# Designed miniproteins, single chains, continued (3): the designs that were tried, part 23

Each design is a single chain, and the fold is of that chain. pLDDT is the mean over its residues in the fold that is shown.

## One batch from the design tools (miniprotein)

Design m8776
Fold by ESMFold2-Fast:
Structure m8776 (fold): chain A 60 residues (1-60)
Amino acid sequence: SALEERKKKRIEILLKGEPDSEVISTEQAQRIGALLAKQGDTSPEALVKAAEELFAEELG
């Protein structure tokens, strides 16, 4: 689905740390990375969850 494709692209951008105004900003990527580092969980599932919480307003 389109939502699943967007999540996949956001995860890729987060892992690469690349700025992409179409998917995610560098600031947002850094914030998610910092949250994951604090939790000690760097799994793709944790990335998706953190991204969804951060972007809940934008997705709704």
Scores: mean pLDDT 61

Design m8777
Fold by ESMFold2-Fast:
Structure m8777 (fold): chain A 93 residues (1-93)
Amino acid sequence: SEIKKLIDEEYKKIIELVKNRQYDEALSVLRELYNKILELAEKEGFPDEKIRKIKEIFSKAYQELLDNEQGSPEEVINIIKKAYEEIKKVIDE
């Protein structure tokens, strides 16, 4: 799956940025990933309900990241990892 490959590649980049405490850059990459995933999901004919679930997962993760702007890399990584795993689960449905 093209979306799974994209998520796996960008996830690694985001985690590396977070480990380096480059949180603004990590959020930027996450926003770009969100837009690309939605574009690919629509292009691949994902059902509206599945696209909505992906949007909700990203929205929640983004809000949790904003609430943890001063958080440890471990806390930020855990938020990103949870979102990553949940999105992959939705794609596999």
Scores: mean pLDDT 82

Design m8778
Fold by ESMFold2-Fast:
Structure m8778 (fold): chain A 91 residues (1-91)
Amino acid sequence: KEEEERRKRMIDILMEKNGLPKDIAELVVEILELARNPEDREATLKKSIELYKKIKDIVEKEGVETRGLTREQLLAVIDSMIEALKAELER
């Protein structure tokens, strides 16, 4: 119940302050929750990579505009995050 309220608050902050669309804000919050409560490090990293790939698909299809980042800059950040997580999986 309180975890659901926290999730809603985080989504609202990402939408209002960062200009993220709801679908992307929800995926970002899911990634943050995985980082906070990892059951298995490998599974958490793989799930995070999948979530970033979903964000990338939405950005490419919808032409997402954020505060301070162009679509191309946002895609570059997402690609960097995916690359970093993949490198972390090799250990």
Scores: mean pLDDT 76

Design m8779
Fold by ESMFold2-Fast:
Formats: structure tokens, C-alpha cells, sequence
Structure m8779 (fold): chain A 88 residues (1-88)
């Protein structure tokens, strides 16, 4: 597993059936981040990631994040959130 430090803007809410900017339909707990080529899954076992999900539901879809992302077999999982700021 490779860990990436990424910064970017979220573009979707983590609700099943959300349509991403490319027209793809997202699964539950997936989010599109501007700096990643594919949607990232939220690791809800992490308290910082669970807080990001709450912010996305209440104030999304646009949240600036700095995060640690696990990359495995071309899939991305947000495992820790270092910074999250709602874009108004």
C-alpha cells in the first residue's frame, strides 16, 4: 500500500447515487477529489475521516482538504484528514 499526501477540493457528497463530474455514479462513502484521477473511498474507522463525512453532508460538496490517501491496485482510500475547510 502506497500512502500519498494530497491536497484538493471535494466535488461530490458521499451519498450512493451521486453523479460525479465525469458522469459516473458513485457508491456510498465515495468522494471525488480534484487532485485524484478516480473517486476515493472514505475510511470511516478514522475519526478525522468520519468528521469529513459529516462536513460533506452538512456543507458539501465543496470542501478543501489536505489528506493522507492509501493507493492500492489503482483504488484510493482517504485514511486521515489533516485539514478540512468548507468553501463558501
Amino acid sequence: VKILRVVGLTRTVPVAGTVGPDGSVLKENEVVLSSLPKPAKLDLSSPSVAKLKELLIKHGPYIYVEALVAEENGEYTIVDVLKAVVVN
Scores: mean pLDDT 84

Design m8780
Fold by ESMFold2-Fast:
Parts: structure tokens; C-alpha cells; sequence
Structure m8780 (fold): chain A 93 residues (1-93)
């Protein structure tokens, strides 16, 4: 858990710094990890979608946001602010 959470945190720091390539590199292992909780994996997909969108990788961004909506809805419910935000970003692609 500590290792996957550290990768997630580094991915978010890279996003805040505008380093979208580094963000994707940190977040990809998180979405593929069985050690990540469903909630962490769903949030990692959301931020991965943001990184891909910033890189102009629009089909990768769409796939990531679709997985984020699916996972966040399952954990938080369809009306949760994080689900609504993921759906809004998906709609802008």
C-alpha cells in the first residue's frame, strides 16, 4: 500500500508542476496495481485522464475518464462531486 500511495502522490505532484508525462508515468502503475484500493485506482484514473488530456492524448484521456467515472460511481455514488467532475471533464473531450 505505501509504495502505491507514494506513486499516486508523486503523480499528483507532477500534475501540479505541469509535468504531464511524469504524472502519467507515476499514475499508470497505480491503475494497474492489485495493491491499490478500488477508490485509489478510480482516483488514479481521474488524474491520469487529466494528464493525457493535457498531453493531447484525447483517446487515452477518454478511456481513463470512463474508468474513473465507473470506479468513482461504484465507491462514492453517482451524485458525488468527484463523479460529477469526472463526467464534466469526459464531456469536454
Amino acid sequence: SAAVEARFARGLAALEAGDYGAAASYLLPVVGSSDASPELRARAYFYLGRAFAALGRLEDARAAFEKAVEGLTAVLGPDHPEVLEARRLLATL
Scores: mean pLDDT 90

Design m8781
Fold by ESMFold2-Fast:
Structure m8781 (fold): chain A 63 residues (1-63)
Amino acid sequence: SMDQRQRVIDRFNQLVDRRRNDPPDVFYSHVRDMIDRFISDGVPRIVVGISASQAIQRYNRIR
């Protein structure tokens, strides 16, 4: 659903904001953990993958 997609996006954005000063290897470990959690919760892989990709891109822009 759109609401689920928005919640996933918001969680990844919160992760970027919280971890923006972390080194890439540490940041990537947190992204992987969040991906694994969402997939375990039944979120479609494509939704998680796109949201994670956008979060990584945002991290790289604001770092």
Scores: mean pLDDT 86

Design m8782
Fold by ESMFold2-Fast:
Structure m8782 (fold): chain A 67 residues (1-67)
Amino acid sequence: SAADTDLARILQRELGLSPERAAAITRAIFAYSREHGRAPRTAEEFAELPGVDAELAARLAAHIASH
């Protein structure tokens, strides 16, 4: 979807993730949203995603808090 493509592009541009890594994290965020009825918002919630370490979780939470 356009939202998937836009989020993956943002993760590559603003967080320096590879295209494959950005796509994987984007899919994990949408899977989380389907299971929980909303997107992750906090570093703790992002840390629940497969392959997201504490540093990346904090950066993802900071990004969503600024947008």
Scores: mean pLDDT 80

Design m8783
Fold by ESMFold2-Fast:
Structure m8783 (fold): chain A 69 residues (1-69)
Amino acid sequence: SKMEQARQQIESLMELAEMIARNSSPERFAEYAAQIKAALDRMAEEHPELREEIEAAKRRIDELAAQAQ
């Protein structure tokens, strides 16, 4: 289903965010974090039922950014 595909995409974006956080500079991570959060915002507009999962993902990205700085 489209919702299952969206959930898989969220999972893949979060795995990417964690990998970049572990293997790159804070400046590089901030750049990618902004792009990933923009993609998550677009997904929330298309899939309002996933809003809570998307907001949790965005909070996790903010936590990764705080830990890197």
Scores: mean pLDDT 84

Design m8784
Fold by ESMFold2-Fast:
Structure m8784 (fold): chain A 65 residues (1-65)
Amino acid sequence: MLIKSPVNPEKVMSEKDYYSLDPIDGKPGTVYSVDLDTWFSEEHFKKLGYRSGGELIAEAVDRVL
């Protein structure tokens, strides 16, 4: 799946890149953005209407519904 950047909505990144956690720099409850080369908290993503891990959850909910 393609996930849009919360800072630049015109940028999209592959699901692999978005969820490709660097095991050294990864923090629980954060998501790394390859395009922005930075970490975002899940709360920050939710405030921008953008869902990292929540995107998969939302899709699962929509499929169950």
Scores: mean pLDDT 47

Design m8785
Fold by ESMFold2-Fast:
Structure m8785 (fold): chain A 71 residues (1-71)
Amino acid sequence: AREEVVRLAEEAAELVRKVKEASKDYDEALANHEEDARRAQELAERAIELAREAGDEEALREAHEIIGRAQ
């Protein structure tokens, strides 16, 4: 279960990094990465929900740390 939470959080973090990189230089690239931003938010919310459902506070902290590192 924790591995699933970490994977979803890492995937969300990677999408956040892509959106941040695109936002520096390209207006058209921003439109394309708007979907990635929404997807990153959904994956982050899913990771946090899975950690809460499992009652795994360590997984919850790890998910928050992974997402926070990307932002």
Scores: mean pLDDT 69

Design m8786
Fold by ESMFold2-Fast:
Structure m8786 (fold): chain A 86 residues (1-86)
Amino acid sequence: MEEFEEAYKKAVEEASSDNAKREKVLGLLKKALELALKTDPRLLIKLGQELIEIAKLGYESGTPTPYTDVLLELGTKLVELGKSLL
């Protein structure tokens, strides 16, 4: 979890100035979603909560980007999806 938070903070900082890096971060999120759907729908709830917390850290770090808002929205939708599959 710490490694994901550190990677997210670095990716958001770099993605704000580089569209290619933003696409890489989105690709990683898509892979995480696909893995969670295949292994255990309950992981969607956990991953969604983690994404919401990371987005919150992004806001608190000083300069929230539009990408931070996307992660908050994605995290919320993952929690809802996970609950619907239980």
Scores: mean pLDDT 65

Design m8787
Fold by ESMFold2-Fast:
Structure m8787 (fold): chain A 64 residues (1-64)
Amino acid sequence: SAEERERLEELRRRVEEAQQALLAAYQALLDNPSPENEAAFKAAQALADKVREEAVRLLEELES
C-alpha cells in the first residue's frame, strides 16, 4: 500500500542517518581510541543493526 511505501521510505532515511552516524563514530574512534568513543561506536553499531532489522521486517510484511 501507499502507507507501507511511505513507512519504508522513512525507515530507509533512518538507515541512511544511522550509517552516517556509524561512520562519524568510527572516525572519532580512530582519532581518539578512548572508552567513550568505543562506547559511542558500539551504540552506533547497535542502532544501525536495529534500524536495518526494522527495514527487513517491514519488507517481509510487504512480501507476505
Scores: mean pLDDT 83

Design m8788
Fold by ESMFold2-Fast:
Structure m8788 (fold): chain A 85 residues (1-85)
Amino acid sequence: MEGETEVTVTEVLGPGVGRGEGKGNVLGEGPAYLIAGSGSIAPGASAVAGSATTKKSLRGHVVSASADTIVPGAVATVRGKEGNG
């Protein structure tokens, strides 16, 4: 449980991507990790909530999603931890 970083995945209700697809997947992955309390996110991992980037903080990785002027979708928190694969 070392190198844990909290990240909030926000779903944006804008035109294009992130609306329908982001909601469905973000709700599944984002809240799933939130409920699990921890998860291993690899670099290049992306949430369908538009564009998400994985950043290594302290022996861990987290997924951060962009939020627009509105955030009517989902909010989820995940922990990043480095794994062997």
Scores: mean pLDDT 32

Design m8789
Fold by ESMFold2-Fast:
Structure m8789 (fold): chain A 97 residues (1-97)
Amino acid sequence: SLEKVKERIKRTLESLEQALADVKAGRLTRADAASVIAQLDFVAEGLKEVGYEEEAEKLRDYATRLQAAMDANDRDGIRATLEEAIEVLKEVLEKLE
């Protein structure tokens, strides 16, 4: 399960980096954001199962913050949340390696 969580993190990082590029270019869709939010929740569930509960809660917080920023049409909030989520997820991946 740990190896599966690491693969989920790597794929989610690719999706987050693409979403960040898309928000900077004014191309981020609600569907793209929903996909990234779902991926963050899926990684958080996997992290909880392998005993990284604090990291899981932090990723769920980013998923919630991203949803709230999308609902508010807060472009600066979307960008900031994506940048923070990318950095945290990189730190989590480093801990698991």
Scores: mean pLDDT 87

Design m8790
Fold by ESMFold2-Fast:
Structure m8790 (fold): chain A 85 residues (1-85)
Amino acid sequence: SLEEFAEQRHKEIEEALRKAGVSEEQLEKATEYFGKALLGLITGSAREVVEKYAKKAVEIAKEGSEEAGRIVEELLREAERFAEE
């Protein structure tokens, strides 16, 4: 299901951010906002709401490292392409 897919992506992003040197607190917050953005993309939530969550996820990840921010941005682009199908 889409919900199970979103939950699995949450775990994947947690591992990627941890490896990129993000703190546990930043990792939890970034993955929470990433999941809200991902679910919003899949369920057709208002674009401005999705963009707000996506921006927060990237900003929090960037607080840990620039690379972590790039990882979140790339994963969000992949999710957006998936949602367009």
Scores: mean pLDDT 77

Design m8791
Fold by ESMFold2-Fast:
Structure m8791 (fold): chain A 68 residues (1-68)
Amino acid sequence: MRVIESLDAPRLYLLLVERGVPESKALEVAQDIIKRGSLSEEEAVDLIVEKTGLSRSEATAIVDEVLK
């Protein structure tokens, strides 16, 4: 089972910013991932959608990119 870990948070932050997410919102997502330690792909997608307002499909694409 693939999970997003605290060590993935910096790369996720950069990918969010590169996709046009404001740095403040990207930082909130990264901080929440570090705080939780590890999240499933679905939990990470839900977090991105909630914090950034991106569509579920865009959030899924970003999570898939981090895990490659």
Scores: mean pLDDT 83

Design m8792
Fold by ESMFold2-Fast:
Structure m8792 (fold): chain A 70 residues (1-70)
Amino acid sequence: SAAEQEARAQAEVQRAEDRAKKAGDAAAAQTTKKVSPEAGKKAGQDAYLKTVGDIQREAGRRAEEELLRA
């Protein structure tokens, strides 16, 4: 079931990334409508990169550590 654990870990990373991206996209769309497309893109990208980067790094490290020690 190492393959199942790997798939689960990857799915978790994808879900976290997708959620953060969705939130970032929502913020970008809202800011674009109220301020400007450029401001919206910046707002969304900042929120996305901050959240996704942190989650991806930690989740990736967990998955790799488990895979190496399985």
Scores: mean pLDDT 76

Design m8793
Fold by ESMFold2-Fast:
Structure m8793 (fold): chain A 57 residues (1-57)
Amino acid sequence: SDEEYAELARQLREKFASDPSAFFRRLVEVARELGLTPFELLSDRERTFRTMRLLLE
Protein backbone atom coordinates (compact mmCIF):
# COMPACT_ATOMS: atom_id res chain seq x y z
CA SER A 1 0.00 0.00 0.00
CA ASP A 2 1.04 3.63 -0.41
CA GLU A 3 0.96 4.04 3.38
CA GLU A 4 3.29 1.06 3.87
CA TYR A 5 5.65 2.39 1.19
CA ALA A 6 5.69 5.87 2.78
CA GLU A 7 6.44 4.41 6.24
CA LEU A 8 9.29 2.20 4.94
CA ALA A 9 10.72 5.16 2.99
CA ARG A 10 10.55 7.34 6.13
CA GLN A 11 12.37 4.70 8.21
CA LEU A 12 15.09 4.33 5.54
CA ARG A 13 15.62 8.12 5.36
CA GLU A 14 15.93 8.20 9.17
CA LYS A 15 18.28 5.18 9.36
CA PHE A 16 20.67 6.48 6.67
CA ALA A 17 20.35 10.25 7.26
CA SER A 18 23.84 10.54 8.81
CA ASP A 19 25.54 8.38 6.11
CA PRO A 20 23.66 8.23 2.78
CA SER A 21 26.58 6.36 1.17
CA ALA A 22 25.92 3.42 3.55
CA PHE A 23 22.46 3.08 1.94
CA PHE A 24 24.01 2.58 -1.51
CA ARG A 25 26.71 0.19 -0.23
CA ARG A 26 24.08 -1.96 1.52
CA LEU A 27 21.82 -1.92 -1.57
CA VAL A 28 24.73 -3.12 -3.76
CA GLU A 29 25.60 -5.83 -1.20
CA VAL A 30 22.00 -7.14 -1.10
CA ALA A 31 21.85 -7.17 -4.92
CA ARG A 32 25.16 -9.07 -5.12
CA GLU A 33 24.05 -11.73 -2.61
CA LEU A 34 20.81 -12.30 -4.58
CA GLY A 35 22.57 -12.34 -7.98
CA LEU A 36 20.63 -9.26 -9.12
CA THR A 37 21.46 -5.67 -10.01
CA PRO A 38 20.32 -2.84 -7.69
CA PHE A 39 17.92 -1.80 -10.48
CA GLU A 40 16.35 -5.29 -10.52
CA LEU A 41 15.77 -5.13 -6.74
CA LEU A 42 13.53 -2.10 -7.39
CA SER A 43 11.91 -3.32 -10.65
CA ASP A 44 8.49 -4.12 -9.12
CA ARG A 45 6.45 -3.35 -5.99
CA GLU A 46 7.02 -6.71 -4.27
CA ARG A 47 10.81 -6.64 -4.80
CA THR A 48 10.91 -3.00 -3.69
CA PHE A 49 9.11 -3.77 -0.41
CA ARG A 50 11.35 -6.79 0.27
CA THR A 51 14.48 -4.73 -0.48
CA MET A 52 13.35 -1.87 1.79
CA ARG A 53 12.73 -4.33 4.65
CA LEU A 54 16.18 -5.94 4.15
CA LEU A 55 17.85 -2.51 4.21
CA LEU A 56 16.20 -1.81 7.59
CA GLU A 57 17.79 -4.94 9.22
Scores: mean pLDDT 80

Design m8794
Fold by ESMFold2-Fast:
Structure m8794 (fold): chain A 58 residues (1-58)
Amino acid sequence: AEEAIKRVAEQAGVPASVVRISLLDAKEAGASAEAIAEAFEKEAGADKEEVKRAYEAL
């Protein structure tokens, strides 16, 4: 979990804590792993597989 979050944070240019909070918020909102991965790719250029790994591991 933590490694995938760190990879997404590096790709997005934000702290790992910000990524973790965003992913937890998305889970609470009922977002799918696919939807959040697309959002991170489009907004921050993060790799979809890394985002999905981080999201599913939370």
Scores: mean pLDDT 80

Design m8795
Fold by ESMFold2-Fast:
Structure m8795 (fold): chain A 79 residues (1-79)
Amino acid sequence: MTPQQRAEFEAEALVSHARALHVLGLKAAEKGDLEAARESIERLERLKERVEALDIPEELKEEYVKEIEELIEELREAL
């Protein structure tokens, strides 16, 4: 695996983790656990920052960052 392929794989893993956190945050919000839902948002924001720091093609980075931002906004709307 080249360094670039490794960075792209890491980006995919971070986005997959973000999707899982979004689901957990929504379940927390449904149960009225607003603190757990807020923690999920904070973790999503950190994952976004990690993706932004990766050496991957700019177009791919923008796509992944946008997806994570949409997950954050959906979760904020659920609160």
Scores: mean pLDDT 86

Design m8796
Fold by ESMFold2-Fast:
Structure m8796 (fold): chain A 74 residues (1-74)
Amino acid sequence: SAMEEARARAERILREFEEVLRRMVERGWLSPEDAEALLREVRETLEWLVRNDDWDGLDAVEDTVRLLREAVAA
């Protein structure tokens, strides 16, 4: 179903964001406490987007996570 696909995508985005936050903490750019708060906020946002079948919103979050991943890789 579309909801199952959206959920699977949201779970992938969240896992990728968690990895980005982990690298930011490792680099000293972010405290562990701030990383946990950001992860919770993004999880709640993704859950809302999935419930509301907001694919454009999922695209926007995925793009943001990709840009952050590129930044932490440099």
Scores: mean pLDDT 88

Design m8797
Fold by ESMFold2-Fast:
Structure m8797 (fold): chain A 65 residues (1-65)
Amino acid sequence: MELAKEAEELAREAERLLAAGDVDGMVRLTERSAELLVKSGLMTPEQAQLMVEAARAAAERVRAA
């Protein structure tokens, strides 16, 4: 269904942002992707929470460096 296509596009966008070094964009995209996947039943809320926390922690480390 369309959900699989959206998931692929979101993953590719994440790779593009990471390659460009846009950490803020990566965090925002991760939050949006996690919400969509949880609402679609493709991911558990616990998994989504871990992804968002990991992305946020990575962003803070980059800023602290």
Scores: mean pLDDT 73

Design m8798
Fold by ESMFold2-Fast:
Structure m8798 (fold): chain A 71 residues (1-71)
Amino acid sequence: MVAALLAELEEAVAAARARVAEDPADEVARAQLALTEALLAAVRDARSEAEVRAAIAAAEERFRALVERLA
């Protein structure tokens, strides 16, 4: 499952980069790209499913906090 998750995250990063390219002034899109890239890196470095789940949970919390501050 990690390989499938990595492929999905790589596609998510590509989509986020495309969105930033369409509007480079979109701070929310840029922040989402940075968070998605950080999650991809954390999942790549993870050595167990528990570490993958922890990385996802941490990314979701950071994303929520960031969106609340930017809104």
Scores: mean pLDDT 77

Design m8799
Fold by ESMFold2-Fast:
Structure m8799 (fold): chain A 76 residues (1-76)
Amino acid sequence: MTNQQLAEQALKEVQADFPQSALVPTYSKVDLCNGKLSQQLVAQVKPSFSDDQTAIRAIVAELKAILSDPQKYCQE
């Protein structure tokens, strides 16, 4: 599984938990801070774990934290 596919899958799982989050489906470099951060999180997860369920769960947990306060990461 590619890092991009892993990030997209994690975003879909986060969207299922947080359907009210309009930021998740956008995932753009300009407007979506959690999109930029999810790319950074995926980059920090070793590619050797990208096909591992554990890696996906870890990214989902980190994305949930970011989606709880995305403006803090975007502006600060």
Scores: mean pLDDT 48

Design m8800
Fold by ESMFold2-Fast:
Structure m8800 (fold): chain A 57 residues (1-57)
Amino acid sequence: LARKLVKQGDLSENLEEQLKNYEEALEIVNDLPNTEENNGLEFLLRMKIIETKRLLA
């Protein structure tokens, strides 16, 4: 589910929709067990969110 939201964000042409998808994916990942894969995905999502917010500012 989280990876699907990341893909939808990446494919979105609208920055606000990208941000929404990435934030939803991050919330899902935060509810998952603290594994190496989930930690990597969390880091990736935080970076994508920061970049998208920078572009919106």
Scores: mean pLDDT 77

Design m8801
Fold by ESMFold2-Fast:
Structure m8801 (fold): chain A 90 residues (1-90)
Amino acid sequence: MEVEEAARAVGEFVLENAMNPLAYAQLGDPIPPEKAAEEVERRTRELLTMVAEGAPEEEIERKLEELREKSPLAGEMAEKAARALREKLK
């Protein structure tokens, strides 16, 4: 899995789900959906890069928690992507 593509996919998923009234209530801070998606993509790319480079689990969990604080939806998607990437690396 390419880190750039995975991060972009998470950002796109957040943006698409922000169009659903129930979903964008879960984006965290009251910012425009497109800005939330950009921030999510950036943070997810950082997280997945750390996973790919074999960063300690503690550092990865810290970054995931930061993302979850910004957007619970993005945190769930990033966690799934990180788990899938770790499985591919083993």
Scores: mean pLDDT 69

Design m8802
Fold by ESMFold2-Fast:
Structure m8802 (fold): chain A 73 residues (1-73)
Amino acid sequence: MSLREQLERAREELLRLLDQYLEAHRDRLTPEEQEAIRAVLEREADRAVEAATPEALEGLRQLIEALRAGLAA
């Protein structure tokens, strides 16, 4: 699998987990905070795909694991 394909899959997984995380915390986060979190993570994911580096892929993987940990807690 190419680096680009791995980055695209990681971006899709991150955004899927982000939606789940925000829904799980909807009663704890204001609409403004939810929008800010979404905007930051979407921007970071897009930036990582654009950068197309192994370091960017690792960054996305770390964010994915953080969101999974937050959902499991």
Scores: mean pLDDT 83

Design m8803
Fold by ESMFold2-Fast:
Structure m8803 (fold): chain A 66 residues (1-66)
Amino acid sequence: MEKKTLTVAISEKNFEKAKELVGKTITPEELRELTSGFPLKGYAKVEATFHEDKVEYKILEVKEKE
């Protein structure tokens, strides 16, 4: 089982939702929704765990861009 950390940009619209999801496992579809839209407000660190038949994403932290 392989794990990788990704950094994804989060839009202002989705920033509060991303903060609520810290520490939770999300679907690939939910991750795609969080990365959509402008303007950008910050970024999230996401742990991707690769299984033989699926990928699991977990939000580790959300940080506002300074």
Scores: mean pLDDT 77

Design m8804
Fold by ESMFold2-Fast:
Structure m8804 (fold): chain A 100 residues (1-100)
Amino acid sequence: LEEEIKELEEIIEKNEEMIERIRKETDPAQLRTLAVSALGEMQSLARKLNDEELLAELREVTREILAETDPERVKELTIRALERTIERLKERKRELEEKL
């Protein structure tokens, strides 16, 4: 339980850092690479957590980003997906802390 809480904290921090990197990225190719990479990591996390709803949402956003040609839209969609993921991880962390 304590180790799971620490793991969630690390993932939340990494996602917050990724959001800042995405906000600052001006190269469309690098932006798309960062977006796909971040969403892929979050899909893997959703599978490990057995969060089928989060996994489905992340897959849809990834599909939308791969079809999107506007870098501004790619940035917006990716940040929203990561922010939503952070919220779900914070909720899960809170539930685990209540079990301590």
Scores: mean pLDDT 83

Design m8805
Fold by ESMFold2-Fast:
Structure m8805 (fold): chain A 98 residues (1-98)
Amino acid sequence: SLEEILKEMEKLIEEAREILEELEKLAKENPDNEEVKRATETAKRLYREMEELYEETKKKYEEGKLSEKEAMEAYIEIGSRLSLMQMLKTIVKKMLEK
């Protein structure tokens, strides 16, 4: 259902927020590491894009204009950005293990 897809999108946004908070903490703890800062700025952009897409999708749902296909496409787009954020976190952690 559309309501279930929106709830799953909210879970993805929450996971993305947690990743961003962790990356921001690592950037603060490693202020001279350009790669960590660059990864954090990329994650901030991805998170913003995810939030914007979620808010657009939610607005269409509230207006009765959202199709299940559009909701699923938005869910996939949000999930793809989350996967990139997860990859950035993994790379940053691996760099800092030295």
Scores: mean pLDDT 89

Design m8806
Fold by ESMFold2-Fast:
Structure m8806 (fold): chain A 72 residues (1-72)
Amino acid sequence: SLEFPITPKAKEYYLSMTREEVRAYASRLRELIENKDLEALQKELDWAKELGDYTVARLLEREIHRLTLKPK
């Protein structure tokens, strides 16, 4: 399905960051996924939605859903 990948607001926000800060953000999200930190992932999801980064929001929703559905 066609979805808006990122809003102008989110794009301007990332453009205000240094390349190093953007890389640090991506690395932090990956670390939270690998550590299965559901609480932190939910907070990052809320932030991505507020910022208008629908690409990151969709990715985080999928990862949270996968983590909550795995039987122990």
Scores: mean pLDDT 75

Design m8807
Fold by ESMFold2-Fast:
Structure m8807 (fold): chain A 98 residues (1-98)
Amino acid sequence: MEKEKVLEFLELYRRYLEKLLELSKLPEGTEVSEELKKEGKELVERMQELIETSEAVREVVEELAKKLEELSKTHELPEVLEKTIEWVEEEIERLKEE
């Protein structure tokens, strides 16, 4: 049910997290390009649309929020992002196989 919307959301969220992970590994004061900011905004706007139009996507967002809260207790942003990306990749593959 709404598997296509969940898959689209997870793919967009993975791309967003990958960009955040890249930024988190850069030294403080590294310039963030306007292109990267624009791409991030476009990803967020599409993810918001999917959240507003799909109950299944909202359920996935709730699961992600709980996982991020648990992981954030480690205070290691790159590790939190990497573990979340791994979970998203596994969820995408699980949904594609079934």
Scores: mean pLDDT 76

Design m8808
Fold by ESMFold2-Fast:
Structure m8808 (fold): chain A 69 residues (1-69)
Amino acid sequence: SDLESRLNQLRSELKRLEEAARETEERLERARRENAPQSVIDALETHLESLRAQIEELRREIAELERQL
């Protein structure tokens, strides 16, 4: 169904973003361990916050569509 196709697309997008967030967390931890410049740490924190916000939005969309099945 069209709804099922849309759900699969959103779930794939969610997985991609969750993987990106995990990679960004690892980079942030490494930057902190290696005493990277604060600007680098701040940039990674901002990027991680953006990814988390996108993940929350996708989870809300998925939950809404799942309620319609």
Scores: mean pLDDT 89

Design m8809
Fold by ESMFold2-Fast:
Structure m8809 (fold): chain A 90 residues (1-90)
Amino acid sequence: MREEALELTREYARSLGLSEEDVEEAVARLGAFLDTIAAVASPEEFEEAARLIAKTFRAANEGDWEAAEEYNKRALEVLKPALEKLAAAA
């Protein structure tokens, strides 16, 4: 799921007309974020969040912004416990 989310992000960024340098920077930033979350989230929470992030970018690539916003909100809800752990750890 991590690789699928990164590839969909790359595809979406290219669709926005970003340079290949900016595309790879966006993918690298998402990868670093996902790796940070994976360190504090359970494997089940991480897999579900990565799946929802992939669905967010897939919907965005299809032009379905309402579905993209809904999947993004659900991904953030799944990640809340992990984000709270990161905030507590500083």
Scores: mean pLDDT 75

Design m8810
Fold by ESMFold2-Fast:
Structure m8810 (fold): chain A 113 residues (1-113)
Amino acid sequence: SVKDIVEKFEKEVKKLFEKILELVKDNPEALKIAEEKKKEIEELLEKMKESKDIGEVLDLLNEISTLFTQMIGDVIDAIPEEKREEYTEKLDKIHEEFVELVEKTQEELRKEA
């Protein structure tokens, strides 16, 4: 069901946020950005779970994707320059996992249409 696909997506997104928050825990500015974007994305995930229209679910998924990508950039920019390269490599890996998750979720949702 669409609900099961969305719940699985939510679970995996929350795991990615736990990785980000752990990674940036000693950087207060980056941590604040990640926590604020997590809250925004969780509100969109709630709307996805309550939606009965697959088109609306796909639109919300696209909005979550945009916000997550923006957050990765903003978090990187908040890291001190001397550590930015190391953090960028780790955050890019998390972003790659997120992109693959979004693509898989879109394919699963299209099969329910």
Scores: mean pLDDT 89

Design m8811
Fold by ESMFold2-Fast:
Structure m8811 (fold): chain A 61 residues (1-61)
Amino acid sequence: SLSNAERLAEIRERAKTLSVEELERMIASAEQAIQTSTDPVLVAFYRELKAVLEEVLAEKK
């Protein structure tokens, strides 16, 4: 089992291989999860996930 920090690091590496369109879809999905989730721990994770994906997207174009 991976820690959330280890999961985010792995997601970052995989995200670098994704297209701009795929990253934009994942960011939209993470934002929806933030808005609909009632679990503050999950919301915190999705906020970190969205930040990582947005950083990778900014580095591409």
Scores: mean pLDDT 82

